# Designs tried in a protein design run: designed miniproteins, single chains, continued (3). Part 72

Each design is a single chain, and the fold is of that chain. pLDDT is the mean over its residues in the fold that is shown.

## One batch from the design tools (miniprotein)

Design m10483
Fold by ESMFold2-Fast:
Structure m10483 (fold): chain A 131 residues (1-131)
Amino acid sequence: MRLPSREEQDEIAAAVEELVKKGYDKEAVETVATTAIDMGLSAETIKEALEKLSEEQIKKLAEIATDPRLTPELIRAIHEEMRKRGLEVPEEYPGSALELAVNIMLLAANGMSLEDIEEMLNIALERLEKS
């Protein structure tokens, strides 16, 4: 994993501050930005994604990154639902809730709605509860 430079960290911090000034939840924005840094995304990718996301999408991504209900089985179920929808996701299953949250963040930045995210999570949860 590549650690961002001080300059890249300052650029991400500036993007976070701009969203907070616009009324976005500080804890949620910081959680999403930190998760993306920890998963090895570039400063440019993180800034571009954050600028395209709604406040509600950022809150949902922060919830996903910190959700104790995201077991390996549920993460796999969500990833398979993404594949069924024809979404461009990595071939390997996410190894953590943080990696899943980053994958969903990139899809959301490319036009996936909050409603699509919530529907995928609900379908995966219902499938596991019936098992």
Scores: mean pLDDT 81

Design m10484
Fold by ESMFold2-Fast:
Structure m10484 (fold): chain A 94 residues (1-94)
Amino acid sequence: MKEEEYEKVLKELRELLKEGKSLSKKAHILAGKAYEGGEYFEKQKNYEKALEFYELVLEYLRTHAAQLDEPSAELKAQIAELEKKIEELKKKLE
């Protein structure tokens, strides 16, 4: 995927979250692509872009968990792991 296509993924996912459509199939697919974008930019050592992608995925996961009657232990663990990854990447920018 080209960098401009990852930017479109971010924009579309942000709009779906803003519209309260976090549980939509499209939001789930876009969140997966956004996570891949984060991994892509992290591998390229573009930590600022990687953070932008991972922070949006974290927002998606938190919004999804908040809409569930009882979020699974696995989902809570995924959120915690991604939060830790974001903090580690922020330290690399200092």
Scores: mean pLDDT 80

Design m10485
Fold by ESMFold2-Fast:
Structure m10485 (fold): chain A 73 residues (1-73)
Amino acid sequence: SMAEQIGQKALEAAKNAKTLAEAKAAAYGGSMVLERLGREEEGRKIRREASEAKTLEEAQKAGIEAGQAVISE
């Protein structure tokens, strides 16, 4: 499905991110897809976690969670 493809892309982007900004971008992308799928609370939660992330690892975790959630749709 398109959701699986988008989710997989977000997941890979988060895993392969080399900077905090790249990891946050991946997490934001996945969270926006969740919000468009009607999973607004889950998307906002991940977007907040990504926004508040202070390290690459924290942002990657948010992005991975977002990607996995989109894939599970």
Scores: mean pLDDT 84

Design m10486
Fold by ESMFold2-Fast:
Structure m10486 (fold): chain A 87 residues (1-87)
Amino acid sequence: KKEALELLEKYKPQLDPESVKLLKDMLEEDKLDVPLLEKTIEVLLSFEDEGLRIQAVGILKKAPKDKHEKVLELLENQEFVKALELV
């Protein structure tokens, strides 16, 4: 938890406030470990559009923990419809 929160604080200035809020909620729900959070931040930073970032985090938050890695892979490729099918 401490390491994950420190990582989120480090990248907070590069992310929009809504995405940060959603990621913090996921950490509080114990849905993200440090490696998954690192990959999530990398994927979100690949989106230039704030709306797409917020949508991607929203989809990931709804996904079961065991599906998060596959959902992230689909979101990285902007396959939002396929990602929603896993939720």
Scores: mean pLDDT 77

Design m10487
Fold by ESMFold2-Fast:
Structure m10487 (fold): chain A 74 residues (1-74)
Amino acid sequence: MLEELVKRAKEIIGASEEELEEYRKIAREAVAEGVSLPEELLILALLIAKDPEKTAELLKEVEELLRRLREERA
C-alpha cells in the first residue's frame, strides 16, 4: 500500500525515474543512520519537497488512504 502511494506521488510530482532512485538512496541512508520512519514515508517527504505546489493533490491521496484504513478497522 505505501509503495503504491510512492508510485502515485512520483506521477503527481512529475519526478523522473533517476530522481526516484536518488530519493530511495537517501531514504535508505537515513534509515541506516537511525531514522525510525519507514523508507516509503521518507521518499514521500522528498517527493513533496521537490514540488510543494502539488502537495495538496498528494495529501488528498493520503487522506483517502487513511480514510479507507480507518473504515476497515472500524
Scores: mean pLDDT 74

Design m10488
Fold by ESMFold2-Fast:
Structure m10488 (fold): chain A 87 residues (1-87)
Amino acid sequence: DEEVARLEAEAARKEAEANKLTKQIGDYSQKYGELRKKAEEDPENAEKYKKEADTFKKQMIDLGKQAKAAVDESNALRAEAEALRAQ
């Protein structure tokens, strides 16, 4: 029971981490969209806005990898807890 509780608590922490990263990706996605729209509305400054947008796109990709890793870790911990409960 203590080991199962520990694994479930750790899985919950990893899930919370993934949720936080997903929210940050959402915020960056909105900024990316705004910058892309500004690039279309202001052609003279389009290159500057596109460069800034690409920075957010790269950060979203990196955060997405981190979020996936946290989800995978949470799922593995939950699977281990379930296996222990089945014994």
Scores: mean pLDDT 88

Design m10489
Fold by ESMFold2-Fast:
Structure m10489 (fold): chain A 74 residues (1-74)
Amino acid sequence: MELEKLTERVVEAGKKAVEEAKELLPDDKETIKKLQEKLEQIKDPATAKQGAQDMAKLAQEAGEKYLERKRAEE
C-alpha cells in the first residue's frame, strides 16, 4: 500500500542523512549516534512519526552546525 512505500522512503532518507552526517561531521559522534537512534525509531510503526520528526530536527541542526563551521573557516 501507499503508506508502506512512504515508510520505506522515509527510512531510506534517514539512512542517507546518517551517511551524510558521517561524511560532513565525522568528529561529531554524538549527533551521528542520535540520528542512528531515530532511524531505528522510524523502523518501528509505533514510534515512526515521532522518530521522523525528531530526525528531521536533528538533521537540520547538524546542517546548521556544518554551515557555521564552514563560515568560520572562510
Scores: mean pLDDT 75

Design m10490
Fold by ESMFold2-Fast:
Structure m10490 (fold): chain A 79 residues (1-79)
Amino acid sequence: SAAVERLQREFGLSRRDAEALVSAARARGISIPLLVGLLREAFRAMEERGGYRPEIAEPLARFLGVPVSVLRRAYRRWA
C-alpha cells in the first residue's frame, strides 16, 4: 500500500514493521500523516539525545499499539 511504501522510504523500515505500524494506526483511528509526524518527532528527539531512548519509545509504542521492539528496529534503520 502507499502508506506502507511511505514508511519504508521515510524511515527505512522493513515491509513487516511498516505493515505493523500502518495496521495498528488504522485500528486506532490514527491517520498516516499523524503516524509519520509522531515517528519523525520521536526519532529526532532520540537522535538529539545521542541514540535510542526507552522513555520516548515506550509511551509511543503503547499509544500506537505496537510492540516497543518495532520502534527500536525502526529507529535503528532510520538513524
Scores: mean pLDDT 87

Design m10491
Fold by ESMFold2-Fast:
Structure m10491 (fold): chain A 71 residues (1-71)
Amino acid sequence: DERVNEFAELAKRVGELAKQARAAGKTDYADKAIELMEEGLRAYVDDGDWERARELFEEAIKVAEQAVKEA
């Protein structure tokens, strides 16, 4: 349950940052962040690889944060 809660919080953060990136006109960065989040979701759900999923979610957050910071 702890991993599910952490997963949900990371997904929420990616969504919030992607929304901000889109609002700033950084649509390509927002799309890349969502793509990385979806890859992380597959790693967790399909492969049971939480470490891989966490890395991908953290990368998604960094991509979206970079887009917002450069706006």
Scores: mean pLDDT 81

Design m10492
Fold by ESMFold2-Fast:
Structure m10492 (fold): chain A 86 residues (1-86)
Amino acid sequence: SMEREKLIEEVKKIIEEAKKEGVDGQEVLDKMIELLAKYRGVPVQEYYDAIEKGDGEKVKEITRELLETAAEAENKMEELEEVLKL
């Protein structure tokens, strides 16, 4: 499976690309979901199926992991913690 350091490196690249004008937010999200699925060693379809089915607990898990991974990549864990207080 992918190492955490490699995951964070690839997430940083996705975030930098996302800062460019005209980038589709859904494309960015899809890349992040695919990368997390690869890191966890699960088929990306399992994540998409959970989202489509409206599996609230699994969607919360995926969302939390996406936000935490992005915050770690940007060194913005403090900003994430402030947002989550709301």
Scores: mean pLDDT 75

Design m10493
Fold by ESMFold2-Fast:
Structure m10493 (fold): chain A 79 residues (1-79)
Amino acid sequence: MMVEVSVSATTVKVGETVTVSSSQPIEKILLLNEKGEVVKQSEPGATSITPTEAGNYHLVVTTVSDGRLQSSVHPLTVL
């Protein structure tokens, strides 16, 4: 099943909030650095995340669909 997930921006400034929208409930949002290390994790069910350090990242959005967890990956540049 295809879950539709979108992010408010792919480029933001430090301290600017990124909002995530999804057709299914959001379980969590992870912010990964270039090495694939988790540098920030949202609270369960949160729809936004605010990066605190400049760099190149990936947002991993985990959603629940039909009792299964699905993840989508979105590049994010923080200036």
Scores: mean pLDDT 81

Design m10494
Fold by ESMFold2-Fast:
Structure m10494 (fold): chain A 66 residues (1-66)
Amino acid sequence: NDGGKNGLSSAKHYAERAASGDEKVSGEGLRGGILSVQMTGLGGGLESSQAALEGMTLVSQAGVKG
C-alpha cells in the first residue's frame, strides 16, 4: 500500500509540476511513475490509473511539440 501511494504521489507531482511550469517534466521520470503504479497492482487502481493517465497525456502533448 505504501508503494502504491508513493507511485501515485510521484506521477501526480510530475503532472502538477508541468502545469505550473516551475520545472520541466522528465518523460523518463513520468514513465517510471506509471510503471511503478502498474507494478503496485490493483490496491489503488482507480486513483493510480487516473493520475497515470493524466501524466501520460501531458507527456504525449509535450512530446509531439518537442
Scores: mean pLDDT 52

Design m10495
Fold by ESMFold2-Fast:
Structure m10495 (fold): chain A 51 residues (1-51)
Amino acid sequence: SSLAELNQILDDFAKQSLADATPEQVAIASEEIRRVMEEGLERSRRLRELR
């Protein structure tokens, strides 16, 4: 749902911003964005558990 949509938007944004970059650089950037997003989701989960 919204998380999947956000992930797709971020991937598209990264590719658009790195239009002149090599496919390898784009892949690395996308991987890093994914990692940061996963960490953010884990932090959000912890915050929700504060209740």
Scores: mean pLDDT 70

Design m10496
Fold by ESMFold2-Fast:
Structure m10496 (fold): chain A 93 residues (1-93)
Amino acid sequence: KEELLREAAEAARLAVNGYNMAKAGMEVTGRDPSTPEGRQEILDFGLGFGVGILRAIGKDETARLLEEAMARRPTADLEEMVEAAVETAEEAL
């Protein structure tokens, strides 16, 4: 519907791909993404990268939804939260 929403969905997809690549890279280099230390590094990268891009392209509402989901994070996996943000952006199209 809106070009900006489509761009936000594409940015979110790139963020998910980057997160998955970082996760795989850490595993290959001898780190386990399931460890607290590995998760913290991936979390910091994913959150900063994804939210930053969304705000840079003017998608403050989508960025806020992602931040709000992170703030709730009762026991959800980071990957699930990022995927939920992508699905939300796509559904808004």
Scores: mean pLDDT 58

Design m10497
Fold by ESMFold2-Fast:
Structure m10497 (fold): chain A 76 residues (1-76)
Amino acid sequence: SLEEIKKELEELKRLAETEDLSLEEAIGVALRAIGLQFEAGLLAGEPSGASTEAGKLGEEAVKAALEAADKKYGKV
């Protein structure tokens, strides 16, 4: 359901922002968030408040995960 997708996106964003993720873990979070965002769009058909909220959460989760990945990639 859209509500379950939103909850998972919120958790992925939390993980990316608060946990010390490895590069592989950060990439995994980004890919999962992208997949969930796509699935939310398919379930909604037309953009709705719920699908828009899921889309925004997905964008935020992907951004946080990519920022986490960037921090690890530069760590030598």
Scores: mean pLDDT 73

Design m10498
Fold by ESMFold2-Fast:
Structure m10498 (fold): chain A 58 residues (1-58)
Amino acid sequence: SQANMDDAAAESAELKRAIDLLKAGKVDELTPEQVEKARNILKMTEGGRAGAAALAAA
């Protein structure tokens, strides 16, 4: 493992938390910027269709 910057680890941890909260339906617990970052990651990792479908259903 490589620890180039603590910033990368912090971002990863924050994204995991944000994704967990989004899946739990606790969007209000997150700031709009955190929601946007989490959505962006979901689009890239899951192809976006699962995340987009959940958001479209809301």
Scores: mean pLDDT 67

Design m10499
Fold by ESMFold2-Fast:
Structure m10499 (fold): chain A 80 residues (1-80)
Amino acid sequence: SERAGELVERTESLLAQLKASTDPEVQRQLAELVVELMRELSKLASEEQKQRVIAAVDEALPSATPEEQKLLTEAKEELE
């Protein structure tokens, strides 16, 4: 789906921004947006697209706060 591809690219971009951010408030807002996009992707995405998002989440996790790590991990498990 072309829509799913656009959502994957947006999710990857937001996770890259989260990884680059040192502001907990910005990380929280980005994580909330990522979780919302991942919920949409769970309905529309191919297995290859889901794997791309999971890889992007795994790359961002070490840079996230503990609260955001939990939120992103739960969203990742639901996408798997």
Scores: mean pLDDT 85

Design m10500
Fold by ESMFold2-Fast:
Structure m10500 (fold): chain A 57 residues (1-57)
Amino acid sequence: SQLEIQIGIFETVAGSSQWIAEKMKKTNPKLSQENLKTSQQFQQDVKELQKKLKEKK
């Protein structure tokens, strides 16, 4: 469904942010922490979207 495309995009963004966070964790811990937080926020949004997609009332 259309939501699957959005989930894919959000997962990609989350993955990229997480990758950057890991690259920066020793060089710039502040930036690393911010990117980790961003990645986790997108990850959570993805999970909520998947849950809503799956949940039928």
Scores: mean pLDDT 79

Design m10501
Fold by ESMFold2-Fast:
Structure m10501 (fold): chain A 106 residues (1-106)
Amino acid sequence: MEELLEKGLAEPDEAKRIELVYELMLRELRERGASEEEIEAYKEVLLNPETPAEEVVEVWLRILDEMARTADAAEREELAEAKELIRADPEALREQVRKWYETLKK
């Protein structure tokens, strides 16, 4: 994880930093028991610059559902709230990714 963080901090390109945050999320899913097939499918959508924004949002909603399967009741409520925010405003996903990057930067 720290190697990806250091690479992200060194990259001046915002799109590259967002890609690294996506890779960190996919690693978290793998640690929570997601299959390599699922991770590969998500990665192809999230890291492909030609993927429409609505498909990226749909994949994120699916990722949150997968995280909820291994989460406790409190985590599931938080994930459900995140899903509702992203569904109402796709820009909330970009805001969340930016927040995560800033958290990793500090």
Scores: mean pLDDT 65

Design m10502
Fold by ESMFold2-Fast:
Structure m10502 (fold): chain A 57 residues (1-57)
Amino acid sequence: KNSKDYAKKAKEYAEQGKSDKALLYAADASVEDLQKELGVSREQASFLKKLGKELKA
């Protein structure tokens, strides 16, 4: 699996209302792939990745 697949999974789980799973997948995706897949700014993608890492801890 690569970063792009993780970003796609984050989007899929978010659309299913599974926010915890969405954030966990976002933690393992690159900021660039999250930005492209979710259509968000770099700052927003970075913030989502940080939230995912907090849940992973």
Scores: mean pLDDT 80

Design m10503
Fold by ESMFold2-Fast:
Order: C-alpha cells, then structure tokens, then sequence
Structure m10503 (fold): chain A 73 residues (1-73)
C-alpha cells in the first residue's frame, strides 16, 4: 500500500541520517525516492500527492549536496 511504501521510505531516510558513509547515505536516499515514487503511483488524494512530491524534491536536493561532498573529498 501507499502507506507501507511511505513508512519504508521514512525508515530509509532515518538510516541515512545515522550513516557515517556518504555513499551509503546517497544509496539509502535514492531508495527512499523510489519508494515515494511508487507511493505516488498509488495515491489519488491531491494533498497527499503534493506532500509526496515535496518529499521527493527535498531528497533529490539533499542527494545533489551529498554528491558534491563526495566529489570534493
């Protein structure tokens, strides 16, 4: 269900926060985005869709910052 996909996405986000490995953080956040995209396919409520789309955009921006850190090291 969309709810289970969102819960799993949040779990992966929390794992990323606690990781010390930059590559692992990026991989976990990319996986969270894929779960949110799957949740979006199952979601018809406009407000919930907007919230999921905001979460995806936020995570994509976070990944770009982390990729820049990885390239700088």
Amino acid sequence: SAKELKEKGLELRNKAVNSKDLEEKIALLQRAIELYKEALKLTTDEKERAEIEHNISSLENQIERLKAELAAG
Scores: mean pLDDT 87

Design m10504
Fold by ESMFold2-Fast:
Structure m10504 (fold): chain A 82 residues (1-82)
Amino acid sequence: MATVEAAKELAEAIKRSPEEAGKAVQRLIDLVPEVPKIEIKSVADIVNAIARAAMVLKQHGDPETAKALAEAGKAASEFALS
């Protein structure tokens, strides 16, 4: 599923650079139309975008994608603490 792949790509991008993480988050937001478009300026914006996408997808009954997004959110939080 495209959203699961985007979430996994985001987790990998977070470990590489903030710029790549920002691009990966924009792709994820584009795949979840109910999440507002936001400008990614910080790691906090990435974490917020992931949380919003996970909430929307959980509400739609897609727990597997929500789980993948939770893993991406964990990676973003660990990156923020570095």
Scores: mean pLDDT 69

Design m10505
Fold by ESMFold2-Fast:
Structure m10505 (fold): chain A 77 residues (1-77)
Amino acid sequence: SAQAQLDQLIQQGLENTRLGDRYDKQGNKDEAIKYYQQARDSFLQAAELARALGDDITESMSLMGYSVSKLSIKKIE
């Protein structure tokens, strides 16, 4: 279902954020950036799908995840 796809994209965004944070803490900046980029892309896809479903709350939360992921990349670069 579209809801299951949305839930999966959110979980992918959260998991990739956790992996990015883990690699950043270990000083592995290249891997941290890679996982934050994957989180950014997952949250953007989630926001687009949530918008198509009329889920304004999930769209807003997904856009926040997208923005945080972009800031994490800039902080490391």
Scores: mean pLDDT 91

Design m10506
Fold by ESMFold2-Fast:
Structure m10506 (fold): chain A 54 residues (1-54)
Amino acid sequence: MSVEEIADEFVNMYLTNPITWVNHVLPKSDEELAKEYGVSVETVREARRIAVRR
C-alpha cells in the first residue's frame, strides 16, 4: 500500500465514518498503524501529513 493510498484511506475514514476515525484510528500510534496496514512508520507519518493538507 502506497503513502497516497493510506492518506486516501484516512481522508475517507474521517469523512464517511468520523466515529471510527476518532475511536480506532486517531488514538493509535504511528507504529500501531504501520503494523495494521503492513507499511513502515515513515509511510504512516507521511500519509498523516498528506491527509491533513487535503
Scores: mean pLDDT 73

Design m10507
Fold by ESMFold2-Fast:
Structure m10507 (fold): chain A 78 residues (1-78)
Amino acid sequence: SEEVEKFRKALNELDEALEKHYPDLTEEQRAAARDVAIALLSYKLAGDKELPPSVQAALDQLPEEVRKLIEEIIKKFE
């Protein structure tokens, strides 16, 4: 579906941006950023207005710069 392709494109763009702007992130940190992005995209596509506390807590554990990058990429696919 179109939503699935947007989801995949957003994740690919996130991976590319993390590698370009934050090359020193560990594989574990990159995986955490992808997992948060997946959760955020899934909730937005489902039409949910509020994020679960667990997802918000995970987002808050990421560096602020990485969080802002995830938010910017997701906005492109809303």
Scores: mean pLDDT 74

Design m10508
Fold by ESMFold2-Fast:
Structure m10508 (fold): chain A 77 residues (1-77)
Amino acid sequence: VEAIRLKGRYEQAKIAVEAGEKMAEYLKLAHRDPSVREEALAKAQAISKEALKRINEVKKETDERARAAREAALAAA
């Protein structure tokens, strides 16, 4: 169970880091160029929304997998 939860936390952290780096690029663009500021901010928000959705999916999959492993252990006892 712990290995499953650690892997889930790692995948969530990896998604957050990748999204954060991509968002930082768009926020930098919004700061440097007012003509594309609105579009760049919208893209950063879209990346944040997709990252949160993916993190929630990984969390749900991890919780379901951990639960199945626990139930299997109890059934074997």
Scores: mean pLDDT 80

Design m10509
Fold by ESMFold2-Fast:
Structure m10509 (fold): chain A 68 residues (1-68)
Amino acid sequence: MKEELERKATEAALQAAKDMGVDVESVEVRIDGDVVEVKITPARPLDRQTLADVALKASKAAMEAVDA
């Protein structure tokens, strides 16, 4: 089910952010056809480079979770 895939992807994205030592307020993953959208809301403001690195790592983890 789409909801189960979104749940797995969200858990994977959250874990990836934690592995990078980043505190997150929330993580939202939305699957729309072949597109996996990951939205990360940091608990503290992050600089653009750190936010981009976290987003990339979380997106990769989410994509791997939905492909498994």
Scores: mean pLDDT 77

Design m10510
Fold by ESMFold2-Fast:
Structure m10510 (fold): chain A 91 residues (1-91)
Amino acid sequence: IGEKVAKLAEEAIELVEKNREKIDKTVAEQLISLLELAKEYALKGDFERAKAMLEAALSVLKEAKEKGLIPEEIAKELEKIIKEALKVVEE
């Protein structure tokens, strides 16, 4: 479980880093920070904290999308990956 959550968090981080030039700098840094923490907590077996970090990342993503600080296509891909990670944590 932890390894799968960590892998999904890493995929989300890679997507943000690949598209960093198209994303607001502060938003990209916040997303990477929260996803790195989610990955770390998941690998330690702290699924409650991993879930909290993933939910915080979704909140940042939603606000960034509403403010036009991240392209719609990238936001949808990130949301899908983060929601999949949340489903794995809730198993």
Scores: mean pLDDT 84

Design m10511
Fold by ESMFold2-Fast:
Structure m10511 (fold): chain A 81 residues (1-81)
Amino acid sequence: SDLAEHARELALYAAEMVPEDDPKREEIVEEAKKAAEALRKGDLETAIEHLEKAAELAEDRPEIKQALDNALTLARLALEE
């Protein structure tokens, strides 16, 4: 699905945006990468769970959270297809 691929690209982009000195970086990057892998495999329900966790962890970083929230919206739309 084009929606799932776009969601995957946004999840990976969000992971790249996390500053090296962020204490939550490892967890945000791990969850975003798990979401991207689930999206690649077509496991949309697992991807949504990891995107929700990544977005929650990124609560204090609006730009990163926005990218993850956009990925989450696209993953949810792909699930409804």
Scores: mean pLDDT 87

Design m10512
Fold by ESMFold2-Fast:
Structure m10512 (fold): chain A 68 residues (1-68)
Amino acid sequence: SAARREALIAAARAKIAELEAQLATETDPVRREQLRRQIAGLRRGIEVLRTETDPVVLAAAEAEIAAV
């Protein structure tokens, strides 16, 4: 549903803010790379939820965002 997608997008944006705050203070290069990949994945997921019309692709994107 649209309400569920908007809730997931809001949760993903909140998670991006948390991960960016962690990245700002992280000095371990392995952890920094992990944080960057998670942020990039969440940003891609948000874009898919906003633009995609295929229900299978949307369901996969929703599951990936919920898993983070």
Scores: mean pLDDT 82

Design m10513
Fold by ESMFold2-Fast:
Structure m10513 (fold): chain A 77 residues (1-77)
Amino acid sequence: SMKAEQALQLVREAERAVRDGRPDDALRLAQRAYDLAKDTSKELQAAALSAMGEAYRAQGREEKAKELLQKALEIGS
């Protein structure tokens, strides 16, 4: 679906933003991806939550990152 394609693109952009040292941009992109992914697949929802977790880790928010990464694993299982 178009929503799934858009969500996947936003996840990829969020992952790139983390690599480029732009964690605030990464978090915004990952949150948008998650909102679009809600009506798609558990795999895409998990990917968006994982991207949010990586963005929080890049910000030095380790506890929040762990919570989101755990949620991503639970949804993706």
Scores: mean pLDDT 86

Design m10514
Fold by ESMFold2-Fast:
Structure m10514 (fold): chain A 96 residues (1-96)
Amino acid sequence: VEELRKKYLEFAETVEKIAKLIRDNAPKEEILKQVDKAFKILEEMGLPKDFIERLKKEVIDAINDPSLSVEEKLAVLERVATQAFLWIHIQIAEKE
């Protein structure tokens, strides 16, 4: 339980960092490094590989899409993060 909670907080902090980098118009490489870190945390938390691959592709595609505004990229990040958080909350509820 303690390990899962720690990973949950680390994931939340990493998502916030990604959002800040997107808002600050940081280089794509720096944003993608934080995205990789976030998904590694989700893998460590036991999210299904297929689910992780789908969410990761959605975020990476949005970051690499030059037609998307900062606001649109943040909307994709929020949607993906919400899906991950919902899965985590369900697992925590089932474990408690």
Scores: mean pLDDT 82

Design m10515
Fold by ESMFold2-Fast:
Structure m10515 (fold): chain A 67 residues (1-67)
Amino acid sequence: SKEEIRELQEKLKELGYYDGEIDGVFDQELKDAIKKFQEKHGLKVDGVPDDDTLSRIDESLQIKRSI
């Protein structure tokens, strides 16, 4: 949904992978941000926010916020 895309944009922006607008649109910039995250974390680099990718994003946010 549009809300799920906005949430993903905000999470990736907090982690420093996304600099675009939080507009709920799945564009090329968001896809590239997902690919950069996947590459850095040793995941399949396909730009698809699958369950493994989303889980790793949430884990990274918990680590960042624990300090």
Scores: mean pLDDT 83

Design m10516
Fold by ESMFold2-Fast:
Structure m10516 (fold): chain A 67 residues (1-67)
Amino acid sequence: SAGDAAGAAAARAAVQEAVAWFEKQGLLNPVAEVTLGRTTGTMVLTAGDKRAVVTVDRAAGTASVEV
């Protein structure tokens, strides 16, 4: 559906943003841990002493990044 496509695109963009943030700090290949909630998904990316959290609202088709 259009909502599923929007959510997938938002999640991809958010992950790319997080990976680029790690890359700027010389950190490659972050480890990903995924947790699925009822309406949201969370991906925690870690490399070295750095952490980024990607949160996806599956109903709204939106995503956010916290670094």
Scores: mean pLDDT 79

Design m10517
Fold by ESMFold2-Fast:
Structure m10517 (fold): chain A 117 residues (1-117)
Amino acid sequence: SRIEELRKLFEEVRQEVEDVAKRLKWSPAFRAAMLALVDAVGEAALKIVEENPDDENAWRKARILLETVKAFVRELELGGDLQAAIDRLLQTLKEAGVSPEDLARIQALGDAVLAAA
């Protein structure tokens, strides 16, 4: 099903964080902060489609969120600037129509990632 495809993509992003954390020897605190951020984005994506399952735009937005957080993890794997990567992630989430409440929560988790770096 479409929801199972999104959940699979979410699981792939979580696994990528774990693989990158092991390979680059990220601290346990940084790994935990990254997983919390990925989880919040994945939950926001699933919520968008659960609230409006018949809206094709909801499914496109959810996929954009998951692909954006996947690109964020890959950018960090390649030694990209953490602050700039977080800023791009938040801008894409805002443009995708993530609620102000979920956006504020994800921003706080991004700040926790910066603090753990």
Scores: mean pLDDT 87

Design m10518
Fold by ESMFold2-Fast:
Structure m10518 (fold): chain A 78 residues (1-78)
Amino acid sequence: MKEEVDRIVEEMKRAAKETIKLDPSAAARAEALYQEVAAAGAAVKDEASFQQFVQLAKEATGVLSDIAGAAYEKKKAA
């Protein structure tokens, strides 16, 4: 469980950094999402908190993907 949490948190950190590279104006939002997921990961102590952490990570990943998609659309429109 801890290894899975650590992996997901590291993947979220990478995704946030990549999103910031694509859209620097989203840096504060991407960093906030990463910090929220990292805090939830640190709070995991049982299966229930692990499932809550996984759900939060999925939601945060969705938001980061939306930001990245919007950045790609702007580049295609130019």
Scores: mean pLDDT 81

